# Ledger of designs, part 92: designed miniproteins, single chains, continued (3)

Each design is a single chain, and the fold is of that chain. pLDDT is the mean over its residues in the fold that is shown.

## One batch from the design tools (miniprotein)

Design m11184
Fold by ESMFold2-Fast:
Structure m11184 (fold): chain A 75 residues (1-75)
Amino acid sequence: AAVTPAHSVARRVRFILHAGDALSHLSEEEVEQVLAEIGSRHLSDAALDAAIARLRSARSVEEALAIIRGVPEAA
């Protein structure tokens, strides 16, 4: 059920633009794991931007997932 495609598309575009280089060392499956973790969390745009900035230092899917999981969810 795609009810808000603009929000989903905006998040994916932002992620690709700001973290594309950081994700280039991950496999397609690992990139999908990171995107799934982001999609499963109630992150604000500001929290997502901060997480993306940190993802540039991640060298593995485990580090990338730890960065995303370390971001507090919106109440």
Scores: mean pLDDT 65

Design m11185
Fold by ESMFold2-Fast:
Structure m11185 (fold): chain A 85 residues (1-85)
Amino acid sequence: SPRVEALRQQLEDMRRDAERLTAEARTASPHERIRILTLLGLRAIAVTADSMIARDSLHDQELADELERVAEEIAQRRRELLAEL
């Protein structure tokens, strides 16, 4: 459906944005790294919300599971960057 295709596009965009933020964090000052950690946390929350929409509104369990995995990947990258502070 067009809504599923839109969520898949958002998933890819969010994954790329998280990769870019993670790369930026490696060269950032400690203060800027805290800002990037906040942004990664917000992305993880947004992708988790999208997984709930996929499961409950679109009844697409495959897409919901994929979104949930990506949210956890972003959250894990955030935890790793936080541990490096």
Scores: mean pLDDT 85

Design m11186
Fold by ESMFold2-Fast:
Formats: sequence, C-alpha cells, structure tokens
Structure m11186 (fold): chain A 75 residues (1-75)
Amino acid sequence: APKEYKLGLIEARYLFRALDPSMTKESLRAAVEEELKRMGVKVSQEEVDRLVDDIAAVANELRRALGLPLNPGML
C-alpha cells in the first residue's frame, strides 16, 4: 500500500482516540510512533510531527464545532 494511504489510516484510527478529553499530544505521539513501527512505515521526524499536529488540531476543531471546550493537552 502507498505510504500516504498508511498515514491516512493511522490518522483516522488515532483521531477517534484524540477526541478522548484525557488524551495529550505526548501520549498521542507515543501511540502513533508505536503504530508506525508495527506497520513498518518509514517516516521522518518531521512527518511524525506533522501527523500528530494534524490529528490534534482536527480533534480540537471538532470539539469547537460541537461547542465543547478545547482539550489543552492537544495544543
């Protein structure tokens, strides 16, 4: 499967977990890094940083759209 497809699957899986109000960007990063290793996906640190930031930002945007308080652990 293309790298972009695998990254999209990780983003989709971890977006749901990132909606958990107890989730932090650090715990999200650790989980994403472990999944990338399990999938055998070669990624740069910049790609991991971008993926984690994208997931965190989308989770908070969804919270804002629903009138929920933003998760400060995802900022």
Scores: mean pLDDT 79

Design m11187
Fold by ESMFold2-Fast:
Structure m11187 (fold): chain A 78 residues (1-78)
Amino acid sequence: EPLPSEAERKEYVERAKKLIPKIAQEVENNQDVIAENQDALDQAMSSGSADAKRAATMIKNKKYEELLTEMLEERMER
């Protein structure tokens, strides 16, 4: 698919950065869901890709805001 313009990319990044604290708060409020999926996180750490292992480690350390920021930056590098 065609890549968005540079101006559109900057607007999307700014909007996404504005949403990161809200999404992190929602994840923090739903820690029970994360706990129920602990086996999936353990599997990702053991047999997942390098990106999946990093993400699983951040989730286990409750680094949700940092994880969301890295996911945004990775998407922008594509």
Scores: mean pLDDT 66

Design m11188
Fold by ESMFold2-Fast:
Structure m11188 (fold): chain A 138 residues (1-138)
Amino acid sequence: SLSYLELELKVARETEPEANKLSIDEIIKKMREIATELLKQAKELASQGNKVYERIAKRMEELIKLIDEIEEAVKNGDYEKAFELLQKASQLLSQIRLELRFIVEEDPDSPARDLLIKLTKLEVYLSVLRKKIEEKIA
C-alpha cells in the first residue's frame, strides 16, 4: 500500500494543474466545498468521543469563516485584505495538519489519513489562489 506521504504527493500533483485552470471565484468555491466536507467528517469522528477531532472541527469552522471573509474581500476588489486573510488561513491549515499528522503517526490506518489527503487538496487550492491574488496587487 502507498504511504500517506506518497498519496499526499500524488494528490498535490493532480490537483495543482486543475486549480491553475480555475478563476479566483471558482477556487474559493472549491475551497469551501473541501473545507465543508472536512468539517463534516471531523464532526462525525468527534461524535465517537475523540476530543482531538473536536479541536480539528472547531479549526475547520474558523477556516470556513476565513474563506467567507476572503470571498467578500475579493468581491469588494480588496485584494490586499484577501491576501492577509489567506495568510491567516494558511496558518490555520498548518495547525490542522500538525494535529492530523500526530494521529496518523500514532495509527497509520486511522481516518485522519483520509482527512490529510483532503487537506492537501485544500492547501494546493489555497496556494494557487494566493498566486492569483498576488498578481492582482502588483
Scores: mean pLDDT 89

Design m11189
Fold by ESMFold2-Fast:
Structure m11189 (fold): chain A 86 residues (1-86)
Amino acid sequence: AKQKILNEADNIYNSAMEKARELAEKGDYDSAIQTLDEGIAQLNLLKDLLSGSSDPSRQELIDYINKKIEELKKKKEELEEKKKEA
């Protein structure tokens, strides 16, 4: 269960970051920002699935997902600034 949640979080994060980068390189900042928002939403849903867990590692998993959400948010802010310059 723990490894499955970590793998899902990593997959969501990596997919969102890669797709957003490709879209931004093409100048499609709106689609890049939307991709990051979708990734953040998916990670938040993954956190919600942990709310009923009695696993002692639950807090560790939540903290890990929160770090990935914050990294996506920072990337979104960078793209929003670049969009203002375009």
Scores: mean pLDDT 83

Design m11190
Fold by ESMFold2-Fast:
Structure m11190 (fold): chain A 71 residues (1-71)
Amino acid sequence: SARRTALYREAAERAENPVVRKVAEILAEDPDNPPTAKELAEKLGISQRTASRAKREVAELVARLVEEELA
């Protein structure tokens, strides 16, 4: 989805944490088939715990962007 790709790219731009930014960029590449925390951990050389937290922060950023659009 072009809309979902745009949301992930905007989330990447707003991300202060470089790991969160990189995860958002990866999710923007294929928003309809997102990688698991394990796949992100292997790709980025980080722990699954860090990858899981980064995925959650990206989801929170996207939720805020959607709320701002409705306000």
Scores: mean pLDDT 83

Design m11191
Fold by ESMFold2-Fast:
Structure m11191 (fold): chain A 83 residues (1-83)
Amino acid sequence: DEEIKRLAEEAERAYAEGRVLEAARLAAEAARLWLTSQGHPEAAALYERALVLEGEALADPERREELLAEARELRARAQALLA
């Protein structure tokens, strides 16, 4: 899907430019669309939340460990649904 590829490329560009929260949102949207297209809407929602939290952790050092812990939990749950 060209839309998923475009979103992923925009996310990489945003990240390279220091727009961390925008990069996280674009990457999360791309992952959600891809997983939904593969028939995994629950995994898509979990991955989307995990990626957004990972982006927030990069922008907020005081909450970083808390946000990364929550993101790891969501990512693990998404991976379990895909296994």
Scores: mean pLDDT 82

Design m11192
Fold by ESMFold2-Fast:
Structure m11192 (fold): chain A 100 residues (1-100)
Amino acid sequence: KKEEIIEKIRELLEELLRRREEKVRKRNPDLPEEEIKRWVEAAREKIDGIIEELLSLSKEELEKLLEEIEKYEEENRENLTEDQLEQIRIAREILELALE
């Protein structure tokens, strides 16, 4: 069960990475492809470290992060794009999985 949770968190982090890559490409159309690839590879290499950090957090710390994300979404709802709302949804799902 714990291994399944770790794998789900990894898949969600990979989804966030893909969405961020797409946004970087759209915002910076003249940015060299090699620079984007290096950034993606560096970010992907850090995923295991992010998972370890998340799993090291206490239940109270994880719940506080969830509350902060929910408050940010509520306060900024009118200014958030559909894509940003989806990223927030994925981030909440990651934290919820870490709480299991």
Scores: mean pLDDT 81

Design m11193
Fold by ESMFold2-Fast:
Structure m11193 (fold): chain A 69 residues (1-69)
Amino acid sequence: SLADEAIARLQALADAGKTPGEISRLVAEAGREILERSGNRRDPDVETAKELARIGQAYLDALDALEAR
């Protein structure tokens, strides 16, 4: 799932020695990039919008899990 993929990626960043602050910044930057690319669509698919929201939530959930460790 996208949540599992996001968790795996954030775990890899933590394993590489990235701090929670650095991970948070990367999540924010990725979120902006996703929103910018979605905003350029003439008629955004509702399912695409839901999927982007789900990806964003998965990143936030994964960040919270990493901060708890």
Scores: mean pLDDT 60

Design m11194
Fold by ESMFold2-Fast:
Structure m11194 (fold): chain A 67 residues (1-67)
Amino acid sequence: DLFAEIAALPDAEQRRIFAALKPETQALIDNDTEENRKELLERQLELEAARRGVPVEALREELRAAL
């Protein structure tokens, strides 16, 4: 579970990873609970995957590699 892997990291590492996705993603995270953060991250990954024309799973693996 990608989100569980990220959630196990210190806040500073989590923010670094989310900032690497998009600046707007970091802004959304700063204003939400952990559960809302997961939902927003999943939606953001789907939108970004569609934008790049790749499967969502490919973006999840890319994010894992950034850890």
Scores: mean pLDDT 66

Design m11195
Fold by ESMFold2-Fast:
Structure m11195 (fold): chain A 88 residues (1-88)
Amino acid sequence: SLEEELQKLREEIRKALEDAIEMVEKFGVTATDLTPEEKQALRDELFALVREIGDEELMKRLETLTDDQKAAVYRAVKARLNALKNLS
């Protein structure tokens, strides 16, 4: 059903977010090659995505990251979402 497909997609997004945040926290990965406007757009998209997932722990962890680290997280999540799109 559509509901089952949406739930599966939400779980994949949550896992992608958790994996990306963990990698950034562990290795200090940053995205410094982006303009301020691109970083703002990525932050807005990232927070909208986290709000949709509703994971309070991921939100709290994300808030401790720098703007460059947040951009790196969303870059990684966006890459994984694009990969999932190609599988559909």
Scores: mean pLDDT 75

Design m11196
Fold by ESMFold2-Fast:
Structure m11196 (fold): chain A 70 residues (1-70)
Amino acid sequence: MEELERVREAIERAMAGEKTSESLRFAASIGGSVANLTAEARAAAQQSPEEGQRERERAVEEARKLLEEK
């Protein structure tokens, strides 16, 4: 639970451009797919906040699956 909360925070920070390198490194430590989805969410948020929100949820769900797969 705490790990998923930290991943959610890292995704939100990366989307806001805050400590982007550190946030993306943390996402990549969970999985490369999570880092890729986080980058896509950031790009989508720059065009539409609604699309960014949906892609953010997709990145969080990917992280949740990887954390459960252990």
Scores: mean pLDDT 76

Design m11197
Fold by ESMFold2-Fast:
Structure m11197 (fold): chain A 93 residues (1-93)
Amino acid sequence: MELSSEEALERMREAVEAGKKVAVVVPEIAAPAVEEGLKSLGIDAEVIAVEKPLSEKEALELAKKVMEEKGYDVVLAIVQEGSDYRVLLLERE
């Protein structure tokens, strides 16, 4: 599911408050700022840094892998499409 940044933050907060395990996949260059932002908002989510912005396909593959291998219930991924950035949300069924 594709979300705005505001919607993504709200969904992360709701998931953490519900006791779900949440991860955020971000480009390495953005990881410190995202970690600080989540800490400032009181959102207890794990930040997974990747060397570069992921495509939608790469983000979906990584999110599914970490859900299966590490037991995350919700994964948000920042993806790059041309000059634009989008936020994808994956939830375990």
Scores: mean pLDDT 76

Design m11198
Fold by ESMFold2-Fast:
Structure m11198 (fold): chain A 94 residues (1-94)
Amino acid sequence: MMTTLEAKTVEEAVDQATTLALLSYRTGSAYNILVLDGVEIKVLLKVEDLGDKVRLSAYAQTENNEEQLVSVIEIDKKTGKWTVVERYKFELVP
């Protein structure tokens, strides 16, 4: 199921994209939508199984921008504990 979140700043958008990536992983959704200043951003999730942990890479894409990596999250398979290991700002083309 697609979920839409709203952000007021690029930094808030990165945080919301991280939240949507975790939600996509937990629900099995292919993508979720984020809105920043009326611009729809498709948040895409790439999942990598590393054996003892799962790496989630969250990408932001608009019609005017190619996919940009915004955050990387690792989930421990035994405890379910997650952490953000990388966090980037993304650029929007107007």
Scores: mean pLDDT 74

Design m11199
Fold by ESMFold2-Fast:
Structure m11199 (fold): chain A 86 residues (1-86)
Amino acid sequence: MGSAALQASIERAAAEAPATIAALEAEAAAITDPRKAVQLVAAARIEAVGYETLAELSSDPALAARLREAAERLRAVADAGAARMA
């Protein structure tokens, strides 16, 4: 299924996901500016959709599970940011 380039991208995304999530979680904890909160929510939602899509394209169930967990954590970051804007 897919190209070797697609599979390499899926594997790379799964390996990078913990660092990406940690960076966005740290930014969310430090945010006091509503405009920065909007940017964080947008970034977290875009990343979550990306990881969810890669999980669906993955032929490896373990990689798919890790990417779905990454998407869920990013949605939680986005939801926390959105709550701070309300």
Scores: mean pLDDT 80

Design m11200
Fold by ESMFold2-Fast:
Structure m11200 (fold): chain A 84 residues (1-84)
Amino acid sequence: SMKELIRKTAEEVYDIIVKYFRDSDLAVKKMTELLLKTFPILTKQEAERIANRAVREFYDSMDREKTIEFIEREIERELERVLS
């Protein structure tokens, strides 16, 4: 389902942040690539927006589940905008 795909993608985005936590620019690039591959309907700018906001939330909350839930909401928001 779309909800399962969004959740799985949010978890993968979180894993990229953890792997590249010392290099935010590289993390954003890798997350943007993943988001565009998974959701080709997104523009590069929209995917970069999700990625940058995910990095901010990660450092602000320092909580895995809160960060993943935030990423899910951001993906849903951008997809709803494009499909409207």
Scores: mean pLDDT 88

Design m11201
Fold by ESMFold2-Fast:
Structure m11201 (fold): chain A 70 residues (1-70)
Amino acid sequence: SSEELRELVKKAAEAYKNGDIEKARELLKQALETFGFEKVARELMRVGEEEGDIELANKLIQMLLEIVKE
């Protein structure tokens, strides 16, 4: 659901801000496996705009791209 994706993305952003890069990566991987790249990337940007942290959103999207390449 959209609520599940939003929650995963918010938790990933929180983990990244707290310096827990591995937790952020794992949460993004879970979101990617469930929703796919396009939906996760869009939600990352949406939440980034809403929370006022586009730079963080871009960093998380870069991490998502790295996960996809695995």
Scores: mean pLDDT 86

Design m11202
Fold by ESMFold2-Fast:
Structure m11202 (fold): chain A 96 residues (1-96)
Amino acid sequence: LLSKEQVEEIKRQLQEELEQVRKLVASMPKKAYSEEERRLGEEHLEKAKEAIKQGKYKQAMDHLELAAKYLPGEGELRSAEIVAEALLEQVEKAAK
């Protein structure tokens, strides 16, 4: 069982790690995406969120990997945000 203080500490650490990922991606050279790459990347990010909601984590990982291929840099950041959000929800549920 996680204490309330431990849950808050984990949340703070996840926010700090996510901010570090944001800074790393922001320092990368910006790439222009085609309209098709943008569309496919967004579609795979959306499917990953749906798969996580259904507990289909392998399917979600496959979609996040494809999103990163279509949207290098941005897709990796947005994938990290999706994973961090899902982990936080699981930690909060485990504490209650």
Scores: mean pLDDT 78

Design m11203
Fold by ESMFold2-Fast:
Structure m11203 (fold): chain A 76 residues (1-76)
Amino acid sequence: LNPVEQAAAGGAGGAGYAGSGDAARAKEGITLMAQNGKLAGPEYGYKGGLGAAKAGEASGSTEARDYGLQGAILGG
């Protein structure tokens, strides 16, 4: 997978886990997304984090959204 797909998948997975009540796995996914975003370039980390926040909102999980926003800050 390319870095954009890895960042998006990590963020989406993190959002899904947070919605399921597994905050530890959500945080782990967001951390991996932010790390891959930094390696690929700040734009990927920032966009990945925002994508995760949007996915969290779409899934109805405000907690997942907040993790995605934090990932955007750390990865961007």
Scores: mean pLDDT 60

Design m11204
Fold by ESMFold2-Fast:
Structure m11204 (fold): chain A 92 residues (1-92)
Amino acid sequence: MSTVPKAELALRIIKELTEALKAGKLSKHEALAIAVAYLEALIRDETEAETLRRLFEEALRLPLEELEERLLELAEELGPEVLEAAKELIKA
């Protein structure tokens, strides 16, 4: 099939964000905000740059605890592998 599954795209971004966070290239707040914005856009089929920017700005306004809860909720909708990756990002 020519279309990459949503779960595979979500796994790739979460893994890249986890690596960036561990390397000190992003703050935990920024990494979680990017993950939440991207997963929400992916679930909604609204991956246009303007929509991603707005979702990211909205996510950045949320406290860290709410970002962790929202990330787990979105990851669960995409499947168990995405949920496990999201838990690893939160622990990193």
Scores: mean pLDDT 82

Design m11205
Fold by ESMFold2-Fast:
Structure m11205 (fold): chain A 62 residues (1-62)
Amino acid sequence: SSLSQRLQQVNQQVQQVRNQLIQRILFGVDVDNSLNFLNQINNSQTMQQLQQIINDFNQYMS
């Protein structure tokens, strides 16, 4: 895939993960880890960093 298409895919996955993390926090589920993942997303600067965080979150939820 082109870099632009990959960036759009990663951004979409980030939004999905953000929504899951926010919902977990609102319902008091695993709040400390959820806040940690959300903080990592908010502090990321590159597509590679965002993709790594998404992968880490998906592995954590497996």
Scores: mean pLDDT 85

Design m11206
Fold by ESMFold2-Fast:
Structure m11206 (fold): chain A 91 residues (1-91)
Amino acid sequence: SEEEELEEIEKKAEEKKEEAIKSGTKETLDKASQEIVKAAKDASPKSKAIAYRYMMEAAYEVGESPEDVQQGAEAMAEYLGVLELKDVKIR
């Protein structure tokens, strides 16, 4: 079900966010983001939005500049094929 898919994607995104933050490196963040994007690629728009949110939060916590976070957000939104996610701002 869509609710079951959402729960699985959120759990995976949370785990990958934790791994990226614990490592504190851009390389680990990039790998985590790629894995989450692949997992969410065929999921519902809501699940994609959740995956996107967690990865952007991880990028911010790892200490990427606001410019780099924005650039990564745009790239991820394009890769997921969800243009509306490009309008989401982290504050």
Scores: mean pLDDT 70

Design m11207
Fold by ESMFold2-Fast:
Structure m11207 (fold): chain A 74 residues (1-74)
Amino acid sequence: MLEELKKLFEEYKKLVEELSKIHPIYADLSILDIIEETLLKEIEEDPSKLPAIIEGLKEFIELLKKAIEKLKEK
């Protein structure tokens, strides 16, 4: 379960790298560490939140993919 969350963070990092290749202004994104720490703290306090957090991350990743595709057209 925590392994699944880590894999989602790895996928997010790949998307951030794609974003930086499209627009250099997005290269300096350090928000991932803050998101990871915040989510891990929430899970440690209440493990029942893990499925909801995973689903939220999946949705966020899909939104990022769509945003990247839109940015490629500009």
Scores: mean pLDDT 71

Design m11208
Fold by ESMFold2-Fast:
Structure m11208 (fold): chain A 85 residues (1-85)
Amino acid sequence: EEEIERIKKFLEQAIADLDTLYKKLVEEGKPKEEIIREINIQTDIYLALLEIYSVISDPETQKVIEEAKKKLLEHRDNIIKEVEK
C-alpha cells in the first residue's frame, strides 16, 4: 500500500533526522536544556506533519500514522533520557 509505505519511510527519516540533530547539538557543545528544546521542537514539527496527513487518510492509514506518532514520541523520550545522564 503506497500511503502506508510512505508513512513508514517518513518515520524512519524522522528518527534518523532526530539522531542527526542530537549528534550535531552535542558536537557543538550545546547545553542540555537547549538540546532538549531543539529535539522537542523538531519532534513537534514531525508530529504536526503526521497529524495533517492523518486528516486526509483512510482509517487503515490513520492507524499506521497513530503507531508512527507513538514510535516517534518513544524515540524522542529515549534521546531526552540520554541527554539527562
Scores: mean pLDDT 87

Design m11209
Fold by ESMFold2-Fast:
Structure m11209 (fold): chain A 98 residues (1-98)
Amino acid sequence: SLPKPKIVVVTSSEKLVKFLTYYVPAVGRAFNVHNLEGEQLLLAAMAIKEAKVLIATPDAPSILKKIAQKNGVPIITIDENDVDSIQNAAEQVTKILE
């Protein structure tokens, strides 16, 4: 079985994944929005169901946000072009994971 990630990140920016991993070091999994088709979309959905928090850009597929909501997983929306948005997301994640 796949390990249960504490954090799942869905973003169009691989740089943002590295930044969040550095700022909030936790066992997590990242998915690039541009690769979310077929098997990768299924793997993302499975990871989100078991997660403590989902971090997503606005362009993340609505189906993944719906899966998070159905499973009681908090969603933090980030703007990858706004450093303050990224920092606020990292602080919220830290508080959720405690």
Scores: mean pLDDT 75

Design m11210
Fold by ESMFold2-Fast:
Structure m11210 (fold): chain A 62 residues (1-62)
Amino acid sequence: GSLQELEKISDVLVSLYTPEQIMSFDNETLGKFVKSLSGSELNKGQLLYLRKLIKQKAREKL
């Protein structure tokens, strides 16, 4: 997906899960959630970017 789509997905994930839960997400778990929410399969680079983004947003809430 585009960077804007990843930003929207990150906002949804951060709203649904606690900061501690977000910090514990691995690439496999994150990929499954994205597929359930948007029907999109992200490549490894997109998953790494999304994971970095959600962890950054979660840290700001801690």
Scores: mean pLDDT 78

Design m11211
Fold by ESMFold2-Fast:
Structure m11211 (fold): chain A 95 residues (1-95)
Amino acid sequence: LTYKEIQKEAEKIDENVVRSAVATAAKRYKRESLANNPAVVQAVKEALAAYRLKGEVYAANYIVFKYGSGELSAAEKNVAAEAFYLLTGVTGKPL
């Protein structure tokens, strides 16, 4: 799966649905400053695109990969993973 394919699929995703999930996740983590963070919104949007194209395991790893590459901070990763879980039911949470 290429980043170009993920970006093309991400364009089909309703950003308002993503923003709502990110705001809820940010509140849960007491990180309300991240509710409108463009990096978090984009990471969740791209993870949803990856989920549609390759399924849950690839999508969950996509957010972790963005954290590992330095594109997301630890707080941004946690909010993005929670938002992704709220939209898909796929657990990115620690047990």
Scores: mean pLDDT 78

Design m11212
Fold by ESMFold2-Fast:
Structure m11212 (fold): chain A 65 residues (1-65)
Amino acid sequence: SELEEYRERILEALEAGDYLTALGLLQRLKHRFGLEAVERVARELEKELPPELAATLRRLVDSLR
């Protein structure tokens, strides 16, 4: 699905330390599917990410509110 493609690309950007790309992907996801889709993708990723990257992702998501 398109949401899975966004999830994978955001994960790759976070793991690479490319937080600008991750933020850009989150902004695009918000524009296309809304904040609820961003929160669903973020919650799924937070379960798989190391705690520091999960915290970084949460901070990026909160900046979109």
Scores: mean pLDDT 87

Design m11213
Fold by ESMFold2-Fast:
Structure m11213 (fold): chain A 67 residues (1-67)
Amino acid sequence: MEEEEIAREAATALYEIQVAVALRDYKNGRITKEEAIEWLEKVKQRAEADGLTEASRLAQEAIDELR
């Protein structure tokens, strides 16, 4: 049980890092707004598939912020 929770928290943190990296790369001009949104939508879909609602919500909020 505890080990499964730790794994879930680690997976959530990895998705949160992916969201932060996409936003950072967009702000630094490394990727376009369209590329950032596409990346974030993929992160959201993976998080939803893994049942990580918090990570999925964070990705959606980032998408909405960029629009």
Scores: mean pLDDT 80

Design m11214
Fold by ESMFold2-Fast:
Order: structure tokens, then sequence, then C-alpha cells
Structure m11214 (fold): chain A 70 residues (1-70)
């Protein structure tokens, strides 16, 4: 997290913005999946980002919009 706007930060924002909100709130699991995806490649990375997107709430989506517009 020391380099702003790196691939991992971009992936986190995209997961929050475009993720499909579920009733499951697990920020730790989401972060683990994003980190694993950053180290993976190809289809495995895509699957990990997709899984991370399922651990998104509607409130977190709203906050991600604020981050992108500020």
Amino acid sequence: VKVPKNAQEKARLEVLLFGKPSAVKDTQKRDELIQAAAQASGQEADLLYEQAGTYVTAEEKAEAWKVLTS
C-alpha cells in the first residue's frame, strides 16, 4: 500500500465499484483474494478478483464512488 494508484489499489477500487454485493461482509477475505490475484496470472487472477467482488456491501460501493470522484 506504499505506492498510490498501483495495480492492487486499482483492483480494490474496481472490486468495490463493480462487485456484486452479497450479504457476506468479510473485508479480510476480500483483501486476501485481491492480494492473491495480484500475485497470480491469467484465469486464476480473474477468478480471485471475481471472488473478492462477492465480499462487497452496498455501503462500500458508495464509498468507492466518493474515492473515484474526489
Scores: mean pLDDT 65

Design m11215
Fold by ESMFold2-Fast:
Structure m11215 (fold): chain A 92 residues (1-92)
Amino acid sequence: AELYRQLVADFEARVREIEELIARIERLSGGAHLPRLDALRARLADVKARFTALSTTPEGDLAKVQATLAAMFSELDAIRQELEALLAELEA
C-alpha cells in the first residue's frame, strides 16, 4: 500500500509539472492553436489512461508492473523535454 501510494504520488507530481508547462505554453501562445502542443496533450492523456488501467490490474507480477511504470515515466520525461523545447522556442 505505502509503496504503491509513493509511486502514485511520484506519477501525479510529474503529471502536474507537465500540465504546468502546458499552461505556460498556452499563455505564451495567446490562445493560438499549436498542433505540437495538441499532440503532446494527447500523449499525456494516453499515459494517464494507461496508469489508471495499471492501478486496476490485480495480477501481482511486480517485475512486469515495475517495467511498465519505468516505461511510462520515460514517456513522461520525453513529453516534458518536448514541451520545454517548445517553451524555449516561444520565449525566443
Scores: mean pLDDT 78

Design m11216
Fold by ESMFold2-Fast:
Structure m11216 (fold): chain A 72 residues (1-72)
Amino acid sequence: LRAAIEALEAGDFAEAARLAAEAAVALGLISEEQAPELEAEILAAAARDPEAARRGLIAALEAGLRALEALA
């Protein structure tokens, strides 16, 4: 999750989408079969409105990271 946020801050949407999908599978939020769909959805959103997509994805990743930290 942290690495995906860093990739987004650097402007690397392709790497951020890949890392976010992998993290979602590892956390059990989606199946491995859904990972390519999530990655494609993130990239499609970024192509339409990169600033809104970046803000939304960072907020979601930060919320996920906080949830994990609260469990530790």
Scores: mean pLDDT 71

Design m11217
Fold by ESMFold2-Fast:
Structure m11217 (fold): chain A 64 residues (1-64)
Amino acid sequence: PSQEELDREVEEALALIRAYLTVKYTPDSEKEQALEDEAKRILEITGNEEIAEFYLKYGKDLLA
């Protein structure tokens, strides 16, 4: 892979980790909103709709 591909994957991974920790440490009453806000942030940082959709879909399943 190119350096640009590696940098992109690292950025995506860090965005997902940050989002996970943010929701984990959010009060239960606010987790649903935090999940949606972090999915939006992932999209803004990575520009990758598939990653944002993946996070939102599986994050909701994880909270259920």
Scores: mean pLDDT 77

Design m11218
Fold by ESMFold2-Fast:
Structure m11218 (fold): chain A 98 residues (1-98)
Amino acid sequence: MEEAKKLAEEAKKLGIQSYEAALNGDFETARKLVSEAVRKITEAYLLLMQEGKEEEARKLFVETFKYLGDLVSKTGNRELSLIAIGEILRGIGDALEA
């Protein structure tokens, strides 16, 4: 529970760092940070699912992905938006396979 919330907050922080990297034109770093953020939220989701907290897992997952999506959309950068969509879809796929 505490660990899952910490991972979600770390994912949000990585999202902010990705946004800052994109604003500086460092799209390689932005891409890597988005991927890491998706990985952390997926880990948080799986931890809650293992504890039988399905509703909490889904809520945390949805809220964090909404935050990341809103943040990426603010960059106005098409490439970063496409990368974020791809990483989000991959993370959802991984969560559904677990």
Scores: mean pLDDT 72

